# Designed miniproteins, single chains, continued (2): the designs that were tried, part 78

Each design is a single chain, and the fold is of that chain. pLDDT is the mean over its residues in the fold that is shown.

## One batch from the design tools (miniprotein)

Design m6694
Fold by ESMFold2-Fast:
Formats: sequence, C-alpha cells, structure tokens
Structure m6694 (fold): chain A 68 residues (1-68)
Amino acid sequence: SSLQQKIDFLDHQIQNIQDMIALYEKKAEEAAKKGDAETKERLDKAIASLQKQLALLQEQRAKLLAEL
C-alpha cells in the first residue's frame, strides 16, 4: 500500500541517519584521542542535530504505523 511504501521510505531514512551518527561518533572518538578539540566539538554538534532529526523521523513513523 501507499502507506507501507511511506513507512519503508522512512525506515531507509532512519537507517541512513543512524549510520551517519555511528560514523560521526567514531570520528569524534578519534578526534578526542588525538586532542583535536575543534573537530570533536564540530562532530558532537552534528551528532546532536542528527539525533534530533532521527527522533522526528521515528515519531513520523509511529504516526504512520497507527494508520495501518
């Protein structure tokens, strides 16, 4: 159904954001180990932004599931 296609699309977006968060967390850890505070701070801000986007997509997915 069209609704299932929207949920599948959101699942793909959620996975992509989760993958980006994992990559940025790994890079932030490496920056911290090297004492690169500027890169660490930039990545932490990017992670926080991605986590907010993830929460919104998860909320949207939950609303669509309630319509199934």
Scores: mean pLDDT 90

Design m6695
Fold by ESMFold2-Fast:
Structure m6695 (fold): chain A 71 residues (1-71)
Amino acid sequence: MKEELEELIRRAQELIAELERKAKELGLNLDLKNEDEQAFIESLPEELKEIYEEALRLEKKARELKEELEK
């Protein structure tokens, strides 16, 4: 199911793009490379937090599927 992996990656990227767009509208600078992911999530407004958590969920699922395909 390579198509499922590609769809998950695409959806995660779309959510990150939406997160960045909404953050700019709110005047927020996002450091998406923050080493403390939990602190970063807690610093976000609830709306942006939900988008980011969903993107992370999709990235995790994509990583798991990629591992299955490489076996």
Scores: mean pLDDT 73

Design m6696
Fold by ESMFold2-Fast:
Structure m6696 (fold): chain A 55 residues (1-55)
Amino acid sequence: RKEKIREYIKSLTKEQKELRKASLDGWLAERDRFTPEQVAELEEEKKIIDEELNK
Protein backbone atom coordinates (compact mmCIF):
# COMPACT_ATOMS: atom_id res chain seq x y z
CA ARG A 1 0.00 0.00 0.00
CA LYS A 2 1.43 3.39 -1.08
CA GLU A 3 0.82 5.06 2.29
CA LYS A 4 2.86 2.38 4.12
CA ILE A 5 5.77 2.75 1.68
CA ARG A 6 5.76 6.56 2.04
CA GLU A 7 5.65 6.30 5.87
CA TYR A 8 8.61 3.89 5.83
CA ILE A 9 10.68 6.08 3.48
CA LYS A 10 9.99 9.19 5.61
CA SER A 11 11.45 7.32 8.62
CA LEU A 12 14.81 6.83 6.80
CA THR A 13 17.77 9.22 6.98
CA LYS A 14 19.00 10.89 3.77
CA GLU A 15 21.93 8.44 3.65
CA GLN A 16 19.60 5.44 4.08
CA LYS A 17 17.32 6.77 1.32
CA GLU A 18 20.32 7.10 -1.03
CA LEU A 19 21.47 3.53 -0.23
CA ARG A 20 17.93 2.19 -0.74
CA LYS A 21 17.71 4.03 -4.09
CA ALA A 22 21.01 2.43 -5.20
CA SER A 23 19.64 -1.02 -4.25
CA LEU A 24 16.42 -0.36 -6.18
CA ASP A 25 18.40 0.78 -9.25
CA GLY A 26 20.43 -2.45 -9.09
CA TRP A 27 17.32 -4.63 -8.80
CA LEU A 28 15.56 -2.76 -11.63
CA ALA A 29 18.65 -3.31 -13.85
CA GLU A 30 17.92 -7.05 -13.37
CA ARG A 31 14.11 -6.63 -13.70
CA ASP A 32 13.74 -9.82 -15.77
CA ARG A 33 14.49 -11.77 -12.56
CA PHE A 34 11.35 -10.36 -10.87
CA THR A 35 7.62 -10.62 -11.54
CA PRO A 36 5.90 -7.64 -13.23
CA GLU A 37 4.12 -6.95 -9.92
CA GLN A 38 7.42 -6.85 -8.01
CA VAL A 39 8.94 -4.54 -10.66
CA ALA A 40 5.95 -2.18 -10.32
CA GLU A 41 6.41 -2.09 -6.52
CA LEU A 42 10.15 -1.36 -6.89
CA GLU A 43 9.43 1.44 -9.40
CA GLU A 44 6.82 2.96 -7.05
CA GLU A 45 9.24 2.91 -4.09
CA LYS A 46 11.97 4.49 -6.25
CA LYS A 47 9.62 7.32 -7.30
CA ILE A 48 8.74 8.05 -3.66
CA ILE A 49 12.43 8.04 -2.63
CA ASP A 50 13.30 10.39 -5.53
CA GLU A 51 10.50 12.75 -4.41
CA GLU A 52 11.74 12.76 -0.79
CA LEU A 53 15.41 13.27 -1.79
CA ASN A 54 14.54 16.16 -4.16
CA LYS A 55 12.52 18.20 -1.65
Scores: mean pLDDT 77

Design m6697
Fold by ESMFold2-Fast:
Structure m6697 (fold): chain A 100 residues (1-100)
Amino acid sequence: SVREEAMIEELDEITEEFIEQYRSYEKNEEEAKKLEEAFEALKEVAKEGIRRRLSPEEMEKRLEEVAKEKIEELKLSEESKKLVYNYVEELKNLYREWFG
């Protein structure tokens, strides 16, 4: 739907801002690739939530679970973990604006 496409466009814009942030200071190529994987996974969770019209509460739970899984799986640095959690908070805020 047009509304769904608009939500995905806003999601893309926020995601690009966070990608630009880590690319501006993360000089370790391996760490940058891990961050990219974590961000792509979280973005896909958000897209799935939009498509399925999940409640904000269920979306928040899924984003937090996937963030924790990716942080542990990829062994992200403390700085990268802060970025991932900041991204999750922005996605939670956006999702509540759309469906809250």
Scores: mean pLDDT 84

Design m6698
Fold by ESMFold2-Fast:
Parts: C-alpha cells; sequence; structure tokens
Structure m6698 (fold): chain A 84 residues (1-84)
C-alpha cells in the first residue's frame, strides 16, 4: 500500500468517510488476527488504532470510533469463521 493511500485513508477516517473507515478497519482487523488479540478489548483496539494510524482514540469523533470498532469486530469474526 502506498504512503499516499495510507495518508488519504487516515484523513478520511478523521472526517468520518465510510470508505476510509472500512480501509482502516481492514488494516486493524489483520493486525488483531496476527497478534491473536481480542477485538472487543478496548486496550487492544486503542493500541492497534495508534499503531496503524498514529492517532489516539480521542482524536476520532465518538460516532467514527464506534463505527470503526464495530467494523473491526465484524471483520475479525468473518475472517475466523472463513478459516473454520
Amino acid sequence: MSAEEKEQAIEGLLKGDEKAIEIVAEWMAKLLIALDLDPASEHAFNNVLKFVTGKEPSELSEEVRKKLRELVIERVKEAKEAEE
């Protein structure tokens, strides 16, 4: 993934762009799966968000953070179900 694509996705995430939220959720889900972390854990979510985007949860609106968290949980579940 290009640096420009990553920057655009992070900017879109801060603006509440749905496509950007989906892209960031995919990155976060992949890392959570690779590290075998609980996607429902607030600490795991916050750490992965910071690692992937360099942003603190407080830098996101409550609505964006909630939607991102729900998508991350959903994508981790779908990936685990596909391997079963």
Scores: mean pLDDT 80

Design m6699
Fold by ESMFold2-Fast:
Structure m6699 (fold): chain A 63 residues (1-63)
Amino acid sequence: SEAERNRFLGLLAGQVAVKKVIEKIGEPDEIEVKFEGDSIAVATGTKGDEKVEVTVDGAEVAR
């Protein structure tokens, strides 16, 4: 179903977003992942006084 596919795309987006956070600030002290819409993930990582936010669209990654 479309709902199942969108869920998997969201999970893929979350994994990619977390990887991008780690690439920017290394191992974060705290990381939060939020899902927006059907396939969009927003990962926010904090390390000391550094904070980075990465938004990934799983549908865009899968194309």
Scores: mean pLDDT 79

Design m6700
Fold by ESMFold2-Fast:
Structure m6700 (fold): chain A 60 residues (1-60)
Amino acid sequence: MEEEQRKRILDAFVKTYEYIKKRLGKEKAKEAFDATIAILSERNPELAEELRKKYEEFDK
């Protein structure tokens, strides 16, 4: 995956997580996040791991 596209995709996922968190609450956002990571791990485990780390920073 191209570096620029990967960065934009990660940013989009982070913004989506924040939106779900504000709208549906933190618990629902965590469930959606875990499901997204599980799906991504099947297709691109490196991207899934990077997304997971980025979300940890956003939860602070």
Scores: mean pLDDT 74

Design m6701
Fold by ESMFold2-Fast:
Structure m6701 (fold): chain A 65 residues (1-65)
Amino acid sequence: MELAEKAGEATAAGDAEAAGRYAALQAGKSLNVPPTEEAIAAGARGGRQGSSSGATAGAAVLAAK
């Protein structure tokens, strides 16, 4: 819950990297996938590729692999 809220706040603030990190942690918990530091970093990179909104989506997709 808190991680999802922080991801949303970061997305609203335009902080794609922070949004990606929080989304990766949240997705890892929800999808039973360990949220590795690599997955979190990949989420942040996904955000840079796809904007602040993409950070949240990208991190969730990466964690759901």
Scores: mean pLDDT 59

Design m6702
Fold by ESMFold2-Fast:
Structure m6702 (fold): chain A 61 residues (1-61)
Amino acid sequence: SMQRQADLELLREALRRHEEIKKKVDEMKKNGVSDEEIKKFREQLSAETVKELRARRKALE
């Protein structure tokens, strides 16, 4: 039961994180950051987000 609740919480966090990433990417584009830098930022942040969500799951267990 607790495992399912933790999975739902992680899914909600992932969705909110996705929205924040979109806002940051749009802001970077407005600031004249190159598409190459934005791509690297998105790839790095995606990997970091997965690791962070996994760590949060362990902390909630």
Scores: mean pLDDT 74

Design m6703
Fold by ESMFold2-Fast:
Structure m6703 (fold): chain A 97 residues (1-97)
Amino acid sequence: SGDVSITDEDLKKFAKENKDLTKLDLSGAVNVGDEGIGALAAYMKNLEELNLSGNVKVGDKAIKGLAARNKKLKKLDITGATKVTDEAFEALKKNVK
């Protein structure tokens, strides 16, 4: 599970150091927003599974960025991510098949 103390800057550093990671759990990482997730999209090109459940800061910009850049992403959990809309989710569906 995601550490609630994790910030966008912590996540940027983590993404640069862990470019080959295929799974990441950021559930409950309430201090992570679009900038931190943008860094994941830029660096973690092999990411297949991402858990953002309970994340209340991430919005459509970050999710669309993941959909555009992270073609290996097959599973995204956004349960309780209140700022993510159906528009961002539809962009992600195109990566599943």
Scores: mean pLDDT 79

Design m6704
Fold by ESMFold2-Fast:
Structure m6704 (fold): chain A 85 residues (1-85)
Amino acid sequence: SLEERLRELTERLTALARENEELIRRVIEEARPEAEARTDVPMRELLERLAERLEAQPDPGYRRVAEMIRLQVEIHELLAELRAR
């Protein structure tokens, strides 16, 4: 069900966040200037672009943060769909 998928994604995101707290903080700090400069772009588009850039990095840690961003976007979409029902 949609609710089960949402629970699974939320649990996975929470687990990844706990394992990568310091790396997440660093990525947010690095991305903040660009996000603040691009207030004309939807937050979802900024997050998707950030995930693509991180996925291109050879560092496995950055790829894990990209996965978390992708999970957050998917959770947001599922919540919007669930609310619309």
Scores: mean pLDDT 68

Design m6705
Fold by ESMFold2-Fast:
Structure m6705 (fold): chain A 94 residues (1-94)
Amino acid sequence: SSLDEIEKIIEELKELKKTLSPEQAKIMDEIIKTLEEIKKLVEKMSEEEQKKVLRAVKSIVDSLKQSIENGGGKKDLLSILAMFKQLLKEVKEM
């Protein structure tokens, strides 16, 4: 299900956090917290809306993984956090 895929992504980000600097790990913790809030809201949505949110989450996570793989710093992670916070705002209005 879309919820199971979001949960799997949260667990993957928790593992990824362990490989980051303390400053990056702190931003990753905020990303994880924001995604957990998104998951909580999405639990009450239609299957179609859940799939839409999952597609957005996957897109942001792909950007995050590419940033880390390319040696991206704190500023890049803050940009990813801003994307997740914008998605949370949009999800609250669904």
Scores: mean pLDDT 87

Design m6706
Fold by ESMFold2-Fast:
Structure m6706 (fold): chain A 68 residues (1-68)
Amino acid sequence: MSPSELAEAVRRAILEAPSAEEAVRAARDTAKQAGAEVVSERITPEAIEVTLRLDGEQVRVVVPLAEL
């Protein structure tokens, strides 16, 4: 799995989740299944932000709460 494919999988998991808390959990589970490291995860009033590392490459996924 490429870092780009990981970012898309994580974004999809977040968008399919019924709540912000479940979105973070789904993102974490998706990253772990791909063998990626979760560098940071945040729920802000405006967005869900997840930063991941796969094969030494860092990817950031930001999903505005307005899209949920």
Scores: mean pLDDT 78

Design m6707
Fold by ESMFold2-Fast:
Structure m6707 (fold): chain A 85 residues (1-85)
Amino acid sequence: SESDKLLSDYIKQFNSLMEQIEEALKQGKLDEAQKLVDEAIDLLDSYRDKLKEVETDVGRLSQYLGLISYQRRILDAIRDEIEKK
């Protein structure tokens, strides 16, 4: 389905950004890490909006939105950690 393709593409991009964030943090490149976190949040928000347009099954949509909310909390925690450094 279109929602399955969007999820697959989103997960690949999100994982790539997370790996880049982890590497930037490991190297102490806080400005780079902050920009990557902002990019990951933008990607997540864009994907959430697209998913709401194409996923017609309310139960499935609810499950995906739950996963997205979890990922957003991780990004918010990383952002807060960077801002304290």
Scores: mean pLDDT 85

Design m6708
Fold by ESMFold2-Fast:
Structure m6708 (fold): chain A 83 residues (1-83)
Amino acid sequence: SKQQEELKEKAKKLDEVLEELKRLKEEGKSNELITYAGTSMMYYLLKGEYEKAEKVLELARKGNLEELEKYYEEVLEELKKEA
């Protein structure tokens, strides 16, 4: 079914995110950067916002902590509005 295919695609993307976060950790990226990037990517993937998740990953690879913090703050504000 389409629902099963969508769940398999999301699971695959989550596995890819975990492997990328492990690589960032091994490359010496800070715990703060990994937390901001991981939280934002997970949130966007769960919302089906795949382009935003990819942009966050690109920023993490570049080590752009300032922009990652902004994405993290946007995620927190969105969650507050949904509560």
Scores: mean pLDDT 81

Design m6709
Fold by ESMFold2-Fast:
Structure m6709 (fold): chain A 106 residues (1-106)
Amino acid sequence: MTLAEVLEVLAAVAELSDEEIRELLELGRELYEKPVEIFEELTKDLPERERLLTALLVQFGALLGKAGVSVDEQVAIVRELSELARAGDEEAFLELLRRLSAEAAA
């Protein structure tokens, strides 16, 4: 996945409500404990862009949940990332991802 593809998918997230982001992150948390085949079965008929969006939010929900981040904080992080992606601010976007990776590793 290229940075441009990630930015395009996350810019689309800026159109979602906080409640919709929350629902996708909660689904990610549930699917993290399930076999990968369940995720593949649920997403097989989705368009590629929607499948990538779902996969990214599932992975974010799983990673941040493992790091002990609350769902409300996860929604706020995804919102900030989506707004940076919509603005095309690649440097600020990568800086935020770097900080999140450091926090998850601590």
Scores: mean pLDDT 70

Design m6710
Fold by ESMFold2-Fast:
Structure m6710 (fold): chain A 91 residues (1-91)
Amino acid sequence: MKEKAEEARKWLEEMRGEKSREGMRKLMEAVDSGEVEELIKAAEETGDKKTANALRSLEEAVRSTYFLGAAAGESLPEGKELAEKMREKLK
């Protein structure tokens, strides 16, 4: 469960490297539209709690990163400046 959610988050990070600003914004818009929530509900109804939890974790990660991108220092265009400085310090 957690491992799968982290793998999905890693995919988001990879996508950020390619098209961080526009791609992440579109993903956030899909989350805000409730499309992801419908997928979570379908998974729960099917009894696939693992997939539902992974999707929910992904949704929460996207929302948290979108709002706290700068503070999180890892994801999304808003936090890109902070993420780059943090990365240099950690290196």
Scores: mean pLDDT 55

Design m6711
Fold by ESMFold2-Fast:
Structure m6711 (fold): chain A 113 residues (1-113)
Amino acid sequence: LPLLEDAIANAPPSVRPFVQELRDLVATALARESALSRVIGLELTLAVFRAISLHLPQEERDFLNALLDAVRRATLGPLIAALREEYATEKDPAVQALIKSEIAHLESERARL
């Protein structure tokens, strides 16, 4: 994700290790085989870093939270599209229901951005 490489270059030194770890975890989440597992991995990653930001000084917190919001904006459209493709081919009704729920959730989040 190009925005994360730019963020590492521009991050305050105290926050740079968190940005590097965020980059690696986002890349790991987005490399998962199913669209549903990519969404779950990414949402968990963003939630963890949001929690970490609460323990940082204001400048570092603002930087990290702005970056988390930018990652969410950059990934929402592609992930919704991938989930819709996965929904169309899913054979397990329980998994299909989970995918449908996640699509509705992410579309609601995108509408709020």
Scores: mean pLDDT 86

Design m6712
Fold by ESMFold2-Fast:
Structure m6712 (fold): chain A 74 residues (1-74)
Amino acid sequence: SLAAEASRLVMEARGRIEELARTQDPAAFDAGVAEIRKELEERLKKLGAPEELIQSTLDAFDRAVARVRAERAA
């Protein structure tokens, strides 16, 4: 299903964020996050995902990024 594919894409994106979290350079981390988010949105659009699914998927991604940022700030 489209929702299952969106879930798979966000899991892949989370894995990439976890790899980026190993860097100590905040600018490199921010640039990497922006690129992953852009790729995720573009892939969902290519799949024909409705706007609601795209937004909920990006919201899940943004929450994962916020968690990593909080861990890095501690």
Scores: mean pLDDT 83

Design m6713
Fold by ESMFold2-Fast:
Structure m6713 (fold): chain A 80 residues (1-80)
Amino acid sequence: SKEEEIEEKVKKIEELIKQAREKLEQGDYQGALQLMAEAVLLARELMEKYPESEKAKEALKKVLEETEKILEKIREEEAK
């Protein structure tokens, strides 16, 4: 169903975000950013397929916010 596909894709996006955070904690900034790029692409694909889905819109917003937080943390580390 539409709801099942959205749930499945959102869960995959959340898994990518979790893996990106783990890479960030390991100091693998490139790996973290690559995983976030994959999450953004997946969220955008979900929004294109289901533009009226509030859940898809929320997932895209969340992945963009998490990407910004990761970029801020990388900038803080470089500023030390």
Scores: mean pLDDT 84

Design m6714
Fold by ESMFold2-Fast:
Structure m6714 (fold): chain A 100 residues (1-100)
Amino acid sequence: AAKEAEIERLVKGAELDTRVLAVRMAGEQKGLSEEEIERLVEDVVNGMTMDEVAEKLGISREELERLYEEARKQVIDGLKKKADLFPESKEILEEAIKRV
């Protein structure tokens, strides 16, 4: 069904948004320039793992996991706000939120 394909697309998008936000937060915490952060984001979009990000930034996996959890909460809050603003998409967005 088209609905299931849209839910899967939203879940994958939210997972990517969470990784990108976590990497931005980690880069900002380490004092990287916006240009350096944008290069890290590009690397993550192109398949760099969160473990590789932690190694490259010289942060612990525990610290990166903490930032990832914070980013995930922000992404989920954004999806909840979209569900409230777009009633026509609410059911699809709520199902995606449950799977993130």
Scores: mean pLDDT 83

Design m6715
Fold by ESMFold2-Fast:
Structure m6715 (fold): chain A 80 residues (1-80)
Amino acid sequence: SEQKERFLEDLRELGRLAGFSEEEIEEAVELAEKLPTEKLIEIAGEVIAEARARYRGESEEEIARFIFETLKKRIEEELK
């Protein structure tokens, strides 16, 4: 689906902005591919809300790193 394709593209860009390796980025994308789009959007919304609550005036890279790491962890937990 277009929504899932966009999500996976956004996840790759987020990982690059955060300074993760290509291997780490593709690992996260592979995990995300296993979940339904609706669930990914739900998790992303929760993670972004958490980031907004935690960070004020932090660097874009630091915020991106937190979002990427937290999103990957939430996706891994959902797949258990």
Scores: mean pLDDT 85

Design m6716
Fold by ESMFold2-Fast:
Structure m6716 (fold): chain A 95 residues (1-95)
Amino acid sequence: MVTKEEVEEVMERLYEVADRADEIAQKSTDLELRKEAVFLSAEATLQYIHLKLAYEGYEKEKTPEAQAHLNRVYERAKKTIEELEKRIDELEKKV
């Protein structure tokens, strides 16, 4: 079962990727780097919102269905964050 601490850790990582991507989008003069940065920021933000809503839903309802939904959203976010962190690291090397 997913803990509050595990959810908060993934949410923080998603927020950090979005923040790093936004910084590249604002400072880069290369159009292709800016486009990729905007995309990474949008993806990280979307996953953050989905995870936050799933967690808030579980806290409010405390049902097995809400817990199963949170588990599915968390597993997706956890897999996605690993790929997003790799992509932002590669993008920062090009700036």
Scores: mean pLDDT 86

Design m6717
Fold by ESMFold2-Fast:
Structure m6717 (fold): chain A 62 residues (1-62)
Amino acid sequence: ISRAQLIAAARALESEYPFGAAHLLLALQETGSLEGAVALLARAFDLDPERLRADLLAALAA
């Protein structure tokens, strides 16, 4: 997954989620995985990790 794809996915989710592209990129850097980034963001922003994971994967596939 490219940096551009990650930024585009984060932007698609900005209307539903309180985090931005910078938060997603930092979470990926800290955890080294998409699963870890989802867990970190869900904990930081008090989100449902299962819903966030599904929505992020859908945004990356679009």
Scores: mean pLDDT 82

Design m6718
Fold by ESMFold2-Fast:
Structure m6718 (fold): chain A 55 residues (1-55)
Amino acid sequence: SDIEKEIAEFESKPVEELTLEQLRRLSRLQAKYFIETEPESERVKKLKEELDKLE
């Protein structure tokens, strides 16, 4: 949740207004957030589970 809040604050600003340090931090936070809550990743994982069940 703290990660989501920090990401949202960074993303509310144009990329051009972020410093290099902020961009690097944002990238790291986005990667972690995507691993935990990525919708496409979750959908792909569910599809793979369904296929494995059928196979």
Scores: mean pLDDT 67

Design m6719
Fold by ESMFold2-Fast:
Structure m6719 (fold): chain A 82 residues (1-82)
Amino acid sequence: MIIKELAELPPLPGGLDREKAVKIFSKIPGVGPVLAEKLVEEEEKGRSPLHLAVEGKVDELAKIPGVGPKTAEKIVEYLLKG
């Protein structure tokens, strides 16, 4: 199941991908379902928390209300390490 687009662009922009984004974020230790929904809302507003996380932009993630530096680090660590 190799999809070139998915391999090149892993971020979920919303729509039908919203459910998958919430599921991914809610698996991150310390995020929980409420914060996962907030992260998906930021994606819908044109910010891509998933893209920021895979690029290791902890400071940018920490600017999201409800996301502190420690939570931003956990998001990056989880997505980079699986």
Scores: mean pLDDT 67

Design m6720
Fold by ESMFold2-Fast:
Structure m6720 (fold): chain A 80 residues (1-80)
Amino acid sequence: MRAEIERLYAEIEARDPQLAALFRRLLDQLAAARAAGDQFTADVLEGLILILIGVAKITDPELAELLRRLLELYLAYVAA
């Protein structure tokens, strides 16, 4: 799982390094909020991540799918 997350991140970074960095920061903040039991902050961050994926889908549907897959794998990894 970890290796797949890093591969997806590398693919996103190759397409849009600024978006990749922002997305990773949001995922790290989401994981920290969940670990702290801060449900309100976790819900807000998840909403922002989903909006970001939605915006990416308008201009680059393949990039949006990579972002969606990274989110799903990252959340599964943190929950394990």
Scores: mean pLDDT 82

Design m6721
Fold by ESMFold2-Fast:
Structure m6721 (fold): chain A 111 residues (1-111)
Amino acid sequence: LEELLREIEELVDRLNALASRLASAIAAGDTAAAEAARAELVTVARELIRLLEEVARLTDDAELARLAEEIRRLVARLEAAKTAAEMAAAATALLRAVNRALFRVEDLVRA
């Protein structure tokens, strides 16, 4: 379980870095860089969802399972976003849910 937490922490750090890159690309009007950052965010977030679902199953934690489903919906929203404003809003919501999930995993591992 500590190993899963380390992998989750690494993916969360990557998601935070990618969200910053997306925000910078949007601010610069760099559509290609924004699309690249979005694609990487979606890919990394999907990897995170799989690990969160594994932790939820191993710990029988309904809250973490619910957070994983919320993140899955936010990933779909980010993937479907058609404007820079929609991408920014979806990415911000995704990062908030991701951080809530990280804190929940930390509580479950250290409880």
Scores: mean pLDDT 89

Design m6722
Fold by ESMFold2-Fast:
Structure m6722 (fold): chain A 73 residues (1-73)
Amino acid sequence: MDGAFRAIANLLKEKGYDVELKEVPASKAAEEIARTLREAGLLPSDEAYQQALEGLKKLIKDPNKKVLVPRLK
């Protein structure tokens, strides 16, 4: 799980975005990442946002754990 979220952070950095890792509860991680991707212009529609959100939620294995998620600075 954490590795997948770090891979997303690295992808955003490779595309030239200024990205910080923010610690959040795993239950909020999917929504935070989907928001970051939308703010980066990588989710061009509400449908793309919902698809990303659902996919990211499937990566959450332990909802009681905190994870590092990408945030645009």
Scores: mean pLDDT 74

Design m6723
Fold by ESMFold2-Fast:
Structure m6723 (fold): chain A 95 residues (1-95)
Amino acid sequence: MEEREKKAKEATEKALEYGVKLQELIAERTGTGELTPETLAALVPSEEELELARKMLEYAKEALELGEERYRGQLEEIIRVSEAVLENARRREAA
């Protein structure tokens, strides 16, 4: 009966953990830790950054589907950032 709440918490914690790792990698490479739309649009994602973006998107969507409300805003931001990183990579492959 408490399994759903535990899974939501675990998914939220994983999404936040991968989000922090992605932010740290971008900060190390670009000299900025701020994931603004402008920073994300200029980003050439590495394979490691793409893998982190895929994982954080997966966990953030899972947490919201399981009914996580306390971190909803942070999870929606994680989805925005991860989708922007993945879309930027896709646009570069199409060129």
Scores: mean pLDDT 77

Design m6724
Fold by ESMFold2-Fast:
Structure m6724 (fold): chain A 78 residues (1-78)
Amino acid sequence: SEVEKLFYENVERIRELYEKSFEELPKEELKKLKKELEELLKKLKQFESVLPKSLLPEYYETLKIGEETLKILEEKLK
């Protein structure tokens, strides 16, 4: 399924960002990662209406970790 392929590409990148250490990154790099994550979350939210019910648990878990990662990036950019 094209929808499943695009969904998993989005999920994989959000998970990569969630597992990434931000400790030694310069502010300009953190700003770029924040912008990327905002766009990934916007795309992720568009999947809610088109995903099979079987993928909704993965959707909600990915949304949660993505939003948690965004909060971490926002705190580091204060």
Scores: mean pLDDT 87

Design m6725
Fold by ESMFold2-Fast:
Structure m6725 (fold): chain A 58 residues (1-58)
Amino acid sequence: SIADRLLKEGFSEETVKAAELMLQGESLSDAMKKTGIRDSGSIYATVDEIKRLRAELE
């Protein structure tokens, strides 16, 4: 899965979860509160990587 690939690439489980919450329609603030991630940049980078991988894998 995309999540397993990101974990192998060094993304944390919590950062992947925060990015998935945002892609499901959660706000950045809610995703950060639910996962404990304090770096919004890492969440945005993870969202962009998920979108890139989806485009490559269809």
Scores: mean pLDDT 80

Design m6726
Fold by ESMFold2-Fast:
Structure m6726 (fold): chain A 83 residues (1-83)
Amino acid sequence: MESEEDFEASVYVALAEIYLAIAKRVFPKATKEEYPDILKMLDKAIELARKALELSTNPDIRKTAEDVIAEAEKLKKEVEKKM
């Protein structure tokens, strides 16, 4: 049961990392009209990473999820400053 939850959590973390990576890549080239979509991607990254933290007690999964949340929240504040 725990192993299945850790696997599911690792999928959520991987998806969160993908959303964060896309947002980081798109943001420098984005127009003001695109900033709301970048914020939605960052919100999805945070949501998915938080889901991973709820499912897993694995230290590596939890650390990666926490790192994603921290970076996404920092980038979200940067995007909001330019809106």
Scores: mean pLDDT 85

Design m6727
Fold by ESMFold2-Fast:
Structure m6727 (fold): chain A 80 residues (1-80)
Amino acid sequence: SREAAKAAVAARLDAFEAELLAEYGAQLSAEQREALRAMVAGFKARLEALIDAGTPWAAVEAELAVSQENVRALVEAMVA
C-alpha cells in the first residue's frame, strides 16, 4: 500500500538521520543539527509526494538513495 511505502521510506530516512546524529552530532552546532533535520524532512515530503503520484517503487528507491547521499554530503561539509 502507499501508506506502507511511505512508512518504509520514513523509517529508513529516520534511521539514517539517527545514524548521522550519533556519528557527527557532537561536532555539529544546534543550527547545523536543525539544518540536517530540515533536509531529511524535506526529502521525506518529496518521496511521499512521489509515492502519492504513483511513482514505481524502483524510482522511489533511487530517489531515496540520492537523498541519503545528499544528506551525508551536507553533514561531511559541515564537519570539514
Scores: mean pLDDT 86

Design m6728
Fold by ESMFold2-Fast:
Structure m6728 (fold): chain A 97 residues (1-97)
Amino acid sequence: GDEKLREEIEKKFEEIRKLIEEGDYKSALKKLEELFKEYGDDPLVVRGLIELGLELLRKVGNEKLYEEFLEKFKNTYDPEELKKLAEEILEELKKIL
């Protein structure tokens, strides 16, 4: 059921948060990319991926890029634009990591 899928996604987000807390940024990015590939059409998953991607950008010390993407995220309401924003965040993280 939808509840089981949500619980599985929440567990994956917690795994990613733990990797970020432990400083394993490359593994965190890989798991974010895997979730985006599988669930990139789910707007709630995409929002969670953007939030974790922003946290990862902040942890790697790119404050300017973090602030620019955070502002875009706050002003983006369309699901397709959110998906594009998630792709842009993941591509910038790939360049840094």
Scores: mean pLDDT 84

